# Designs tried in a protein design run: designed miniproteins, single chains, continued (4). Part 97

Each design is a single chain, and the fold is of that chain. pLDDT is the mean over its residues in the fold that is shown.

## One batch from the design tools (miniprotein)

Design m15359
Fold by ESMFold2-Fast:
Structure m15359 (fold): chain A 82 residues (1-82)
Amino acid sequence: MEEKEKAIEYLEKAAVLAARAGDKETQSYFVKAIEYVRKGDFEKALEYVKKAKEIAQKNPEVREEILSYLDKAIEYIKKALE
């Protein structure tokens, strides 16, 4: 589904920003979220996105951009649950 592909795209963009900031923990949660989206386990994907969002909020340099991408990813994951 197009929604699944867009969710992965935004999660990958967020993961790249986390990696560039040296935030390996947030990056690992995005990688897990992408894996669960690919498997169709959207509930687990949302759990990992939530964990990544909580950690990303602690890094002010990339927080706004990462949170913007996460909000888009959550939107598309929720549409895929329909």
Scores: mean pLDDT 79

Design m15360
Fold by ESMFold2-Fast:
Structure m15360 (fold): chain A 72 residues (1-72)
Amino acid sequence: MEIKEGLEEAIEMIREGSDVEEIIEKLKEIIKKLAKEGKSQEVIDEVQLAAIYVEQKDYEEAIKELEKALEI
C-alpha cells in the first residue's frame, strides 16, 4: 500500500460511512507503514489523532487531520 493512496482510501471510507472498526484498522495499517518508512512523528500523530476523531464520530475533524497528513 502506498501511503498517499491509503490516506485517500481512509478519507473515502469515512465519507461513504464505512464501519468505524474497518476505518480504524485501515488507519492502524497506515500508521505502521509510516513508522516503517521513517516518516515524521508529526504525520504519525496526525493519523493517530484522526483515529481518535473517528472513534468519537467527529468525521469532519478526522478528514481534516488526514488531509494534513497528505501534505507531507
Scores: mean pLDDT 82

Design m15361
Fold by ESMFold2-Fast:
Structure m15361 (fold): chain A 93 residues (1-93)
Amino acid sequence: SELDEADEKIVEYAQKAMEALKNGDIEALRKAMEEITEILLSDPRLTVEQKIERVKLIGDKLIEYAKQYNVPKEIIDELKKMVEEAIERLKAA
């Protein structure tokens, strides 16, 4: 179903974000976070509050992953900014 497809795509882009973090690829990380945000924006099942909670949960898991793999602080700080940008975009829609 369309709903199952959205959930699968979020998992796929979260995995791409984890790989980007491990490789220090800020452009790939940004693209993955933007795609996650677009999927959440387009999901008719979710309230704005639920969309924000999901992006926050994904962000928290990615930050934990980055710390576990000793990703540089500057990349983790960029990820934190991307999460805040996603939250503001979800609120504005």
Scores: mean pLDDT 85

Design m15362
Fold by ESMFold2-Fast:
Structure m15362 (fold): chain A 81 residues (1-81)
Amino acid sequence: MLSDEELRERTRKGLEQLLALKDPEVARTVLLLEFQSLSDEERRLLVEVLEERLPYIEKTDPAVAAAVREVIAQGRAALAA
């Protein structure tokens, strides 16, 4: 199991790579697949990191930010179930 710090760092690097592609469909697909591979504890942490990074993403690519917001909403709904 990855530590909180390791997962946050990995997620930030992954987001930077996704942002470089400037493709909201790819970002949405990759993030949703990531959620399916994670435990509930790791999913909560991923959602938290996505929420933390959202203002930065919004400044660089609003379309990718919209995809990230959709992933956050789906992740939150899944964690509530």
Scores: mean pLDDT 75

Design m15363
Fold by ESMFold2-Fast:
Structure m15363 (fold): chain A 85 residues (1-85)
Amino acid sequence: MKKEALEAAIKELEKLAKEEKDPKLKEAAELGAEGAKAAAEGKKEEALKKMEEATLIGAEAEGGSLEDAREQAKKLAKAFVELAE
């Protein structure tokens, strides 16, 4: 079931990227999908970098905290890498 969960998450992020009208949120969703794919390939450092970039762009678009966004990105990257095991 780990592989199915990761595949579902990637598809959801790709759908969000396709349907999003805000250019910054679209970029965030696209980077999130790329990060999830990198995690599936075992590329932990690339996954973290892309997920951090996605979360920071999303936080800026929504007026959120960049510090909280960094911590969330680390948590998400770790979870996706664990799902790709």
Scores: mean pLDDT 73

Design m15364
Fold by ESMFold2-Fast:
Structure m15364 (fold): chain A 74 residues (1-74)
Amino acid sequence: RPHITIPVPKSASEEEKAAAEELAKRLEAAGAEVTIEEVDEEDLEKLIALENEVLEAQREDILALIAAVQARRA
């Protein structure tokens, strides 16, 4: 049960927030547990410094989930 957090800055446009929600729905359909979290710009910089290493590890998991969704839809 992979758990994925999608950080969205509070200053993000409505279109960017809608895109994040759409991505969350797709990942949930693939069997992931997804949380969208609104972050302040200051906290976003701190989280990016921490999550760059976590995101590199999760990049392969995210790609594997996308591939699994595509295989089920084909």
Scores: mean pLDDT 64

Design m15365
Fold by ESMFold2-Fast:
Structure m15365 (fold): chain A 90 residues (1-90)
Amino acid sequence: SFEELLKKIDELYEQALRDGTREAFEKAMKEIEKLVDEYKKNHKLTPEQEALIKKRIERYKARVDAIFEIADTLISIGDEIEKELAERRK
């Protein structure tokens, strides 16, 4: 059913969140896209159902991107601090 599709999408995203790696999120997004494509082969989606799937996937992608942009920024700041501290120790 359509509800089972949405549940599987959510489960894949939640599993990737538990793992917490970029690789896990990239794999989950690919699996979600494949799952949607396979569902479309056997089921005709209404425009409303397609919009719901698209919005859900876009929301998950945006959240992942935001999390890792923050992480990358913090890593870059940390690297600069370490370089400054190393120079001051000389």
Scores: mean pLDDT 79

Design m15366
Fold by ESMFold2-Fast:
Structure m15366 (fold): chain A 61 residues (1-61)
Amino acid sequence: SKKEKEIQKAITEHGTAAALGDVEKAEEATKKLKELGSPYSELAEKTTEALRKANEEEAAA
């Protein structure tokens, strides 16, 4: 279905953003997953939050 394809795309976009440390793109992908009602949205949100904290700690050091 179209919705299933959008969920798969958002999961891929989140994974790519996380691998690159791109917090903004990871947040965008997480938001899309939440809007689509994907159960992966909770895991994506936690991963994005961890990336944000890591970036803040690195900037503070």
Scores: mean pLDDT 80

Design m15367
Fold by ESMFold2-Fast:
Structure m15367 (fold): chain A 65 residues (1-65)
Amino acid sequence: MKVLSYTGAELDEETIKAINELIEKVKKDKNYKGTIKTKNGAVIKAEGNKITVTDKKGGVLVLEV
């Protein structure tokens, strides 16, 4: 896994859990796409080999699986 971009995304425990769930789904199915929204307003999107995290303040993290 590689970090492609980081612009101050807030990584609380719920957000980290959501990232890990999407990583596991992408590893099982390379065509998987999905979105998880956390109670704290973060949006975690998986599409292709990338996971994008956007927090409620507009901070962004992009990961390559």
Scores: mean pLDDT 81

Design m15368
Fold by ESMFold2-Fast:
Structure m15368 (fold): chain A 89 residues (1-89)
Amino acid sequence: MEKVRKAATEEALKEGLSEVEAEALGEAVAEALEEVIERENLELSEEEKQEIGARTAREVVREVKENGILKEPVTEIVRRVIEEYLEKK
């Protein structure tokens, strides 16, 4: 999940988060994605994992900017991003 963590961190930095905030978000996104993949027995390529991670980071930053806090765990955001990604493939 190192590449997922890096992709999510880079996306968070582009959205204007500090390095510390971006790294924390990247780690949280990578951990959440790994949990969802294992729990739901999903088969995703490394490239798909990285794209989902980046999109998840973008959605998290958007929700925090608009609402001040996350209403849902990062794992629920990951699940929504995966569903949208697979539908629009």
Scores: mean pLDDT 81

Design m15369
Fold by ESMFold2-Fast:
Structure m15369 (fold): chain A 60 residues (1-60)
Amino acid sequence: MENEKLRAELEEILRTRLSPETAAFLRELLEQRLSYPTMSDMQALEETLYLARVAAEEEA
C-alpha cells in the first residue's frame, strides 16, 4: 500500500537522519494530523515526510 511505503520511509528518516528531539516532534505532529477529520492519512504522511526530509537536509 502507498501509505505503508510512506510510513516506512518516514520511520527510516526519523530513526537514522534526525535528532531524537526533532524525531519526537514530527511523530507527535503526524499523530495530531492523523486525528484530524479534514486530513487524509496519505496527506498527513506526505506532509510530515516532506518536513522530515527538509529537517534531514538541515542536519546533514
Scores: mean pLDDT 76

Design m15370
Fold by ESMFold2-Fast:
Structure m15370 (fold): chain A 95 residues (1-95)
Amino acid sequence: NLLLKRAEALLRLMKDQVENKLPLKVYKSDEEAKAEIEKLKKQIEELKKKLPDTPLEQKLKIIEAYYELVNAYLQLGDYEKAREVLEEAEKIYKE
């Protein structure tokens, strides 16, 4: 299943980023990173409203949003929030 393999690849990337404290995507400023975090949080909440009866494609969209959220928190040096986001993404994947 290609979607499942994509989700697994994103989770592995997020784990590596959190362990190494290294963002793969950098926003222009910390202010833009903070704005993107708020936007991504709202997007994730809307996507989660369709759980648990969402197809695998919808779960992948949630995991992709979490991947961007991890990068934003890592840029801000908020390693604790980045770890929390990774743990939430893993829970969505296992559902």
Scores: mean pLDDT 80

Design m15371
Fold by ESMFold2-Fast:
Structure m15371 (fold): chain A 104 residues (1-104)
Amino acid sequence: SKELQLSILDFSIMAIVTEIVVLLDQQIKKEKNASKKSQLKSLKDDFVKLHKDFMSGKITPDEFLSKMSELIKEAKKLSPEKSSDLDQAEQQFKQLVDQIKSLQ
């Protein structure tokens, strides 16, 4: 059913957001620069808020992907050693958003 497929896609998006949050929490714990640590904490909050806005239907799938790509770009600037993990997450979001749009 379309309902089951959408539920699986929603779970997949949540799993990727959770991976990004865990990655950012690890970077926050090891960061010694107070300004950069504050930026990482704000960025983590932005990822969580964006996911909540998407799950509640406040933003469109295209707006979600666009904003998520910008947050990932900022995360790569603050944590360049995690660029490959963040690029993989962005590619997964693109694929999942395309699948969600195909079911609407």
Scores: mean pLDDT 89

Design m15372
Fold by ESMFold2-Fast:
Structure m15372 (fold): chain A 98 residues (1-98)
Amino acid sequence: DEEVRKAERELGIKYSGAGILIVGVIEEAERAGDEEVKKRAEELGERLKEIGQRADQARADYEAGRMSKEEYLEKLREAIKEVDKITDEAVKLLEEAE
């Protein structure tokens, strides 16, 4: 299914980008000695992992026939929105670490 593959690819790219950004925030916070920014970035990393786990579960349910295509696409789009919010928060933390 082309629509499913497109949404999965978008989520994967954005998820990877958010993860890389969070690592960068942690490194910058460590360099600046900002324990609060580091802690908040680590919390974003945990939220990102939870989103990934929920997306993986939805994929497994979809592939097993326990979830409709429409429901799976909605869950993927929700995950994409949540990842975008994490990216926005990580960008703000990176600015605070300076």
Scores: mean pLDDT 88

Design m15373
Fold by ESMFold2-Fast:
Structure m15373 (fold): chain A 70 residues (1-70)
Amino acid sequence: SKEEAAKLFAGVATYALSGDVAGAVAQVERLLAAGYLTPEEAAAIKAAIRAGDVAGAVALVQAASRRLGL
């Protein structure tokens, strides 16, 4: 559902902003498995998270949410 997708996307941003790299990456994998992220979007978000680019990770999450109409 859109409501479930929005909660999962918010979770990525929350983990990234708190510095929980493992939590943020795991949440991205859940979004990919659920079909809410493309493999390319998931790879880009995970790369930003692993690089410590929190602002970049949040921007990519927001772009993916907007594509889904969230």
Scores: mean pLDDT 86

Design m15374
Fold by ESMFold2-Fast:
Structure m15374 (fold): chain A 55 residues (1-55)
Amino acid sequence: GPSALEVARALLRAEGLSAETVSEAELQGMAKAVAQLSGASFDEGLAAVKEALGL
């Protein structure tokens, strides 16, 4: 399946989220979604979302 980072990039693009507009609640929700879709842990999902945002 896709990596956590590939899933994070796809979801952020689909939701129209960027580093400037993302809220903490959106970060947490995206991290959980990435983890579930990629089979990664929540912490790995959160790291992937932050990397995809350039944080």
Scores: mean pLDDT 84

Design m15375
Fold by ESMFold2-Fast:
Structure m15375 (fold): chain A 85 residues (1-85)
Amino acid sequence: SKRELLERFVDLLKELKENLETGIPEERYQELLEVAREAQRIMREDPALVLEILREHGFDATEEQIREIAAQPTEIQFIKALLDL
């Protein structure tokens, strides 16, 4: 489901955020990039659902910020914008 994919994406994003100095295992990073493509699409389609899930995980973001983040041209820039929240 969309929610299950977003939950998995947020878990991977939090793992990366907690390990920015050392990075995460290559397999985890590749999983993050794969899921990020679909998460970005869902974020464009349903920013309210993404905002709800981010709030459940302790992120403080607005719907406008979510729309701007979803509009990033690459998965890497998309992930970086979310990490800056």
Scores: mean pLDDT 81

Design m15376
Fold by ESMFold2-Fast:
Structure m15376 (fold): chain A 74 residues (1-74)
Amino acid sequence: SANQKKFNQVKLQLESGIGVIEIASLYLSKEEVLKKLEKLMEQFKKEAATLNEDDKKKLEKYGDELTKHVLDRI
């Protein structure tokens, strides 16, 4: 469905953004990583806001889990 395609696209954008930040975290300062995460999560929240409430909650939870994995390593 169109809703499922949109969900998958927002999810892929989040995963790709986090992946880039995870690689960058190997050589950037904690402050620089935090700023990149903040910008990514602001962009993600704007896109997720266009989804239905259940899909939005699922992606926000997933984004929080991915963010925590980065933060636990810096």
Scores: mean pLDDT 85

Design m15377
Fold by ESMFold2-Fast:
Structure m15377 (fold): chain A 68 residues (1-68)
Amino acid sequence: SSEIEEFFEKMKQEAVENAASMSRDELVAFVKEIYDKLLEMGVPDSEAQDKASLIGQAAVDARERALA
């Protein structure tokens, strides 16, 4: 749904923008909260895992670029 797509894009942007200021534990917690919220929104477990993993990877990539 458009709401799920909007939530995903918003959370991905937030993760990228805040990645450098977050600890590893905070980033793991953030990704878990997104996964839990996607499940609450009715997203199937496999799709919620994939979307949360994409956000986590985007944050890691952004942090790596900031430190390079």
Scores: mean pLDDT 85

Design m15378
Fold by ESMFold2-Fast:
Structure m15378 (fold): chain A 71 residues (1-71)
Amino acid sequence: PTSLEKAIAAAEAFLAQGDYALAVHAYKEALDTFGGAAVPAIERAVARLRAAGHDALADELAAYVRERVPE
């Protein structure tokens, strides 16, 4: 869906600019709005945050997904 794609694109733009806290916030908002459909993009974001050395933010985002989107 175009709205999900736009939300993920905005969050990825924050990551690319080094605005990691804003990126995490944008991914959380995407999850709250689109649910499980946002999870694959968020899982990739968690990996990217860890690769960038932002393990605390990656852990926060992963925990947010696990709490709100049970399998």
Scores: mean pLDDT 81

Design m15379
Fold by ESMFold2-Fast:
Structure m15379 (fold): chain A 74 residues (1-74)
Amino acid sequence: SSEEIEEEFDRRLLQVLMDGIRNRLSLEEMKARVDELVAEYRRRLPHVSEEELERLRATAHAALEKVHADYLAR
């Protein structure tokens, strides 16, 4: 279902954030990992529309930007 896909994507996004923090990845490097994740989902999940994949990508990028901004504010 759409909810199950979003929950799995959120868990994998959390892993990108954790790896990014541990390895001191740039915002651009973390966004690139999200783009790779979306490309994987496009290949593996033919039931998911391009509009839904782009929404997941945009939401993940916004979350990464917010976390990065919170780090700069501290």
Scores: mean pLDDT 82

Design m15380
Fold by ESMFold2-Fast:
Structure m15380 (fold): chain A 71 residues (1-71)
Amino acid sequence: AVRVDTYIQIIELIAAAGQQGLLSKEISQKLQISQTTTNRALKVLEQKQWIVRQQVPGSRLYRYFLQKHAN
């Protein structure tokens, strides 16, 4: 299970990145957590509609952004 602290730290990192977003690997590196933990947390946050992912053009990588949870 992913700790609540980890979800909060991921959300705050993505928020700080703003319109640039963050790659899952950048999040794992900045928080010094495994890619497995990062990917699990990102899936949960995306399912809750707190974040959204967008494919980086010309690559197989995804950037993550805060989804504005307006109603």
Scores: mean pLDDT 80

Design m15381
Fold by ESMFold2-Fast:
Structure m15381 (fold): chain A 80 residues (1-80)
Amino acid sequence: SMAELLEKEKEKYEKFIEEAKKNPKSEEEFEKVLEELDKKIELFRLWVEHAPSEALKEFAAKGIEVYTKLKEELLKVKEE
């Protein structure tokens, strides 16, 4: 399901954040992941704007919330 795919993506980024808390990541590694999250947020914004069905719009909106929260968490860890 779309929800399962989003949860799997969330787990991937949560793992990176957990690893970064235990062992500091390089500035380059943080920037790469932040760029990935920004690209996903932009993609999902386009899906909200152009999606032909309400279900896809709701999924895309949920994805934006998830990726935005992950970005905020990663930025806080980077500021350590």
Scores: mean pLDDT 82

Design m15382
Fold by ESMFold2-Fast:
Structure m15382 (fold): chain A 97 residues (1-97)
Amino acid sequence: MKLMVVIEKVVPEEKREEALKDVKQLIEEIVRAAEEAGGTVLSTSISVEKLKDGNTKVTGQVIVEFPSQQQRDEFLARVKELVKGGFKVTFIDIDED
């Protein structure tokens, strides 16, 4: 059972470094939550995109494999508690059911 967690933060270009640091910290917290739930972290990535409106979008991705749906659900609940301040979060199942 593989799950992708996508976190996004949009800031003015002058705040790019702060947003990158915030996303990196949140990824580290998500990785810890995944390991505590018995998941295996397969990959992490961060990308930065300059938008046409002069804002910057910082995107973090974490791909985790879980041995069961129970561990996956525990992880999802924990990530929802971690993500509260100015982030958009998307969860994507990447295994075909």
Scores: mean pLDDT 82

Design m15383
Fold by ESMFold2-Fast:
Formats: structure tokens, C-alpha cells, sequence
Structure m15383 (fold): chain A 94 residues (1-94)
């Protein structure tokens, strides 16, 4: 569970960085909010809700990725999605 939280914290940081260079700020801010909720639920031991919110973050970040034209932002979003996916794997195995 600690590994999952660390991965979500890395994703949160990358989404923050992406929002500064992307035209899709609203989608990235919503994705970040869902990552924050996933961290909160993971800390509470509610793994089902943590996974649910993490998956919602991936959906929103993926939408932002598909609409973003800035190559640096795309790279940051892709890394953030990868970290959230890694976190979901840790949460699912816990």
C-alpha cells in the first residue's frame, strides 16, 4: 500500500507539471483531484474506492493526452498514467 501511495504521489506531481504546459488544464486538474482522492482512500485502507478513483484519473488524463498538442505535456501525462497504473497494480495485490 505504501508503494501504491508513492506511485500516486509521483503521478500527482507529473500532472501538476503537465497542467502548466498543456492547453488541457481543466482535464489535468480533474485528473489530479482524482489522484488525491485515490491517495486519501488508500491511506484509509479503502482499496476498492482507491482503485475506482485512480481509474477515473487515468480516463481524464488519457482524454487530456489525446487533446494535448504540446509534446512535453504529452510525455508528462504518459508518465503520470504509467505511475497510476503501477499504483492500481499494487492496490489490487494488497
Amino acid sequence: IEEAIKKLEEARKLLDEASKVSDEKELLEKARDYVDKAIEYARKGDLEKAIEHANKAIDLAGEALSKTTNEEAKKLIEKAIDYVEQAIKYLSEA
Scores: mean pLDDT 84

Design m15384
Fold by ESMFold2-Fast:
Structure m15384 (fold): chain A 119 residues (1-119)
Amino acid sequence: SDEEGKKEYEKGLKYYGEGNFDEALEEYEKAIKITENPEIRILSYLEMAAIYMNLEDLESAIEYLNKVKEILEKIPGAPQELIDLVNEVIELLKEGKINEAKEKLVELKEKIKAFFESR
């Protein structure tokens, strides 16, 4: 359910804040399996990408960013700017510019939250 998915996403955020990356990833994966809600799925994938960027596993980070892009492309009325920002983060990671990618990922998360709040 969407409520259970949100709960697992919030548990992931708690573990992430504590530096418990393995537990955070497990909770985000549970959130994604429980709900089809595009906001919860996108936010979970973005947080998973952030963790893999911190672990310098850029291939995994890019994989989860591509999942974000796939979901955004299926949302009617999603601004092209959000897809463009995902692509910018991916390109920065391909160039090894991890710190710049992290800054753009924060901007992307804020804009995605604002988009869903406006719906």
Scores: mean pLDDT 89

Design m15385
Fold by ESMFold2-Fast:
Structure m15385 (fold): chain A 95 residues (1-95)
Amino acid sequence: SEEARKLIEEARKFIEKAKQAYENGDVEKALQYLDEAIRAVRKALEVDPSNPEALRTLAEVYELRAKIDRDYLGDENTAKADEKIAEVLRKEAER
């Protein structure tokens, strides 16, 4: 779907912005960009529920959030939960 593809591209741009904010130590902006990426991916999955690129993109969001949880928030339990969500999403994308 062209609509799903555009939404995935939008999500990837937000992930890039989140990575830049994370590297600069701006945790608040990184989390805001990750939330926007999740919104864009969720819309893509609403259009195409099994889109492998959307599932992989959502996994990248959870992987980056896990790094923030561990490195900046000191929340190892939340980091492990986000890593597990990313693992499930990547496995689903392979189906």
Scores: mean pLDDT 88

Design m15386
Fold by ESMFold2-Fast:
Structure m15386 (fold): chain A 92 residues (1-92)
Amino acid sequence: MSDEEVRELLREAIELLEKAAELLKEKDPESSKKVLELVDKAREALDAGDLEEALRHVMEGILIAKKAAVKTGDKEVEELVDRAIELVERAR
């Protein structure tokens, strides 16, 4: 897989995590804030060309968002997180 393909997969995963965090703002504002902080760090790493650091932040965001989805029972958040997981698996 090319670095460009990895960048595109990570950009899409970051967008999905941002949408998940937005949905979590009302039901789990603490997890929402943590996911948004990781989204910002992942974007910064991606812009700097650090694909490993970007992937690390995306994976941490996925773990937090998945736990929040289970806790809140939010199916839309679960679907967004599962899609982000698929993209990350392909970026490995």
Scores: mean pLDDT 86

Design m15387
Fold by ESMFold2-Fast:
Structure m15387 (fold): chain A 62 residues (1-62)
Amino acid sequence: MIPEDLSPAAKEALEASLARLRAGEPEPGEVTRAYLQGLISEEELRKAAAVLRAEGERLGLT
C-alpha cells in the first residue's frame, strides 16, 4: 500500500491519515498539511493522495 520511494515525513503523514480512515473518521488533511509546510514534495503529495483515495474506495468511504 505505502510506496517505497516516499520520504519518512510523507510516510508518517500518510500512515496518520490511513489510520483515521480505517477508524471510520474523516481524513484530517495531514498529507496536505505536510506539503503546505514544505515537509514533502508535490510528487509525494500526489502519491500519498492516490493511496488514500484507493484505501477510501476499498473501505467504501469514496
Scores: mean pLDDT 75

Design m15388
Fold by ESMFold2-Fast:
Structure m15388 (fold): chain A 83 residues (1-83)
Amino acid sequence: MTLEDFEAAVKAYLVAWADEHPELAAAARAQIEALERQSGVSHPLTPDERRAVYAAAAIAQLVRAGKTDLADEVAAFVEKLEA
């Protein structure tokens, strides 16, 4: 599996998830933007860093929303894509 295949799969999952939970998707996006600003880097994140930030932000927002089962599902999905 290539990095492009992984990014496409994660993007497809996040788009599908955003359709079901637009408010959580918006919150995750805002957190990603905040993390990018906090990095102190003027350049955008690398693909690997972006993948990690997207996964972490989505999991954190689901945990905050009390959707721990969904957070575990997202974590398991990302782990399978990395295998």
Scores: mean pLDDT 60

Design m15389
Fold by ESMFold2-Fast:
Structure m15389 (fold): chain A 92 residues (1-92)
Amino acid sequence: MKEEVEKLKKEGLEAADRLAQALVNDDQKAFLSAAKKIYDIVDQLVELGESDTLLELADYLDSLSEQLRDSNPRASRALGSLSDYLRAQAKK
């Protein structure tokens, strides 16, 4: 379980980076792939009751959103909305 959570966290952070890059590049195929991976990881973390890991991933998405706020406001808003979704899932 601990190793599984650490793996999911790593994969979630990597998927968040890919999602941010896809949004910046307007790459719809990469965006859909990264988004699907994040939702799959969120579902697994919710099933495991790993609220702290969900919040850590949400914090990372917020950091990416903040980095893009001035250069790409649309990508920033999309990442912020996804962070809000993860925070809502962490309350379950």
Scores: mean pLDDT 86

Design m15390
Fold by ESMFold2-Fast:
Structure m15390 (fold): chain A 100 residues (1-100)
Amino acid sequence: SRNEIVQQLDDLDSRVAAAEARARELLAQATDPGVRAELEATLADLAALREQIRDLRAQVEAGKVSDKEAQRQLTILGARLLAAEGELFLVERKMERERA
């Protein structure tokens, strides 16, 4: 339903915002150039995801995309976000090891 699609978009927006906030916090603490580059790449991926989520929301609200197509795009965006969250987790673990 449209309500379920909107709720999934809201969930993705919240998760992107949380990941962006965490990546910025880690970037402020990072001194290693490789770690900084990985965090900057993750922030760029998250910014692209935010724009694609916004564009999908606009298409859904305008009735330009079917529920089936919206669900297909949500699945793709969710998988990309999960990958970005995973990269962020690995960078955070790497930074913790360098502090030990």
Scores: mean pLDDT 89

Design m15391
Fold by ESMFold2-Fast:
Structure m15391 (fold): chain A 61 residues (1-61)
Amino acid sequence: MEEKKKVLRDIYEAIESGDENLFKKLAEKYGVPLETVKRLAELIKKGAPSEEINKAVDEIL
């Protein structure tokens, strides 16, 4: 649970910063493709259901 909160916090920070390079850095940090990080960010931006967001977080962890 704490690890999922950390991922979400990192993604929210990247979204609010407007810095595309932060998404790339998060992809490297978590060892996932950049597209995986961007997909989670897009789900958050459009207000997707928590179930979809949690599933995307699981793909990062």
Scores: mean pLDDT 79

Design m15392
Fold by ESMFold2-Fast:
Structure m15392 (fold): chain A 65 residues (1-65)
Amino acid sequence: MKKAEEAKKWIEELAEREGADIEVKVEGDTIYIYRHEVTPRVVSLESAMSLLAIEYGVKTKIFDV
C-alpha cells in the first residue's frame, strides 16, 4: 500500500507539472488513472507513469472519462 501511495503522489506531481488533466486513485497495489482528455501530452505521460509503476512494484490501469 505505501509504495502505491508514493507512486500516486509522484504521478500526480508529474501530471501537475505537465498540465495534464488526470485523476489518480489507489486500490490495494493498483493505481487507477482516469484521463479527462486525450492529448499528445497525456499520451507521453502514460509511458512515464507505466515506468514509475514498474519501479514501485505496483500495477496501473488507465481509463477515459
Scores: mean pLDDT 73

Design m15393
Fold by ESMFold2-Fast:
Structure m15393 (fold): chain A 63 residues (1-63)
Amino acid sequence: MVDPNKLNHGTATIHGVEFPVVGPKGIREMMDRLLRETGREDLRPEVYRQVDESIALQEERQK
């Protein structure tokens, strides 16, 4: 599948704004695109932190 919107599985709320959550493949790219489209690039550092935490959790589960 090439449609990034179909990679969504849940949402995360950051500073009252909801963002779709995807598996580690493509999540950063999708979040960056969403932040640009909504004009909320000010939330990028917090979104990236949440993404990194999600990736770390997945890596821990595959230990």
Scores: mean pLDDT 62

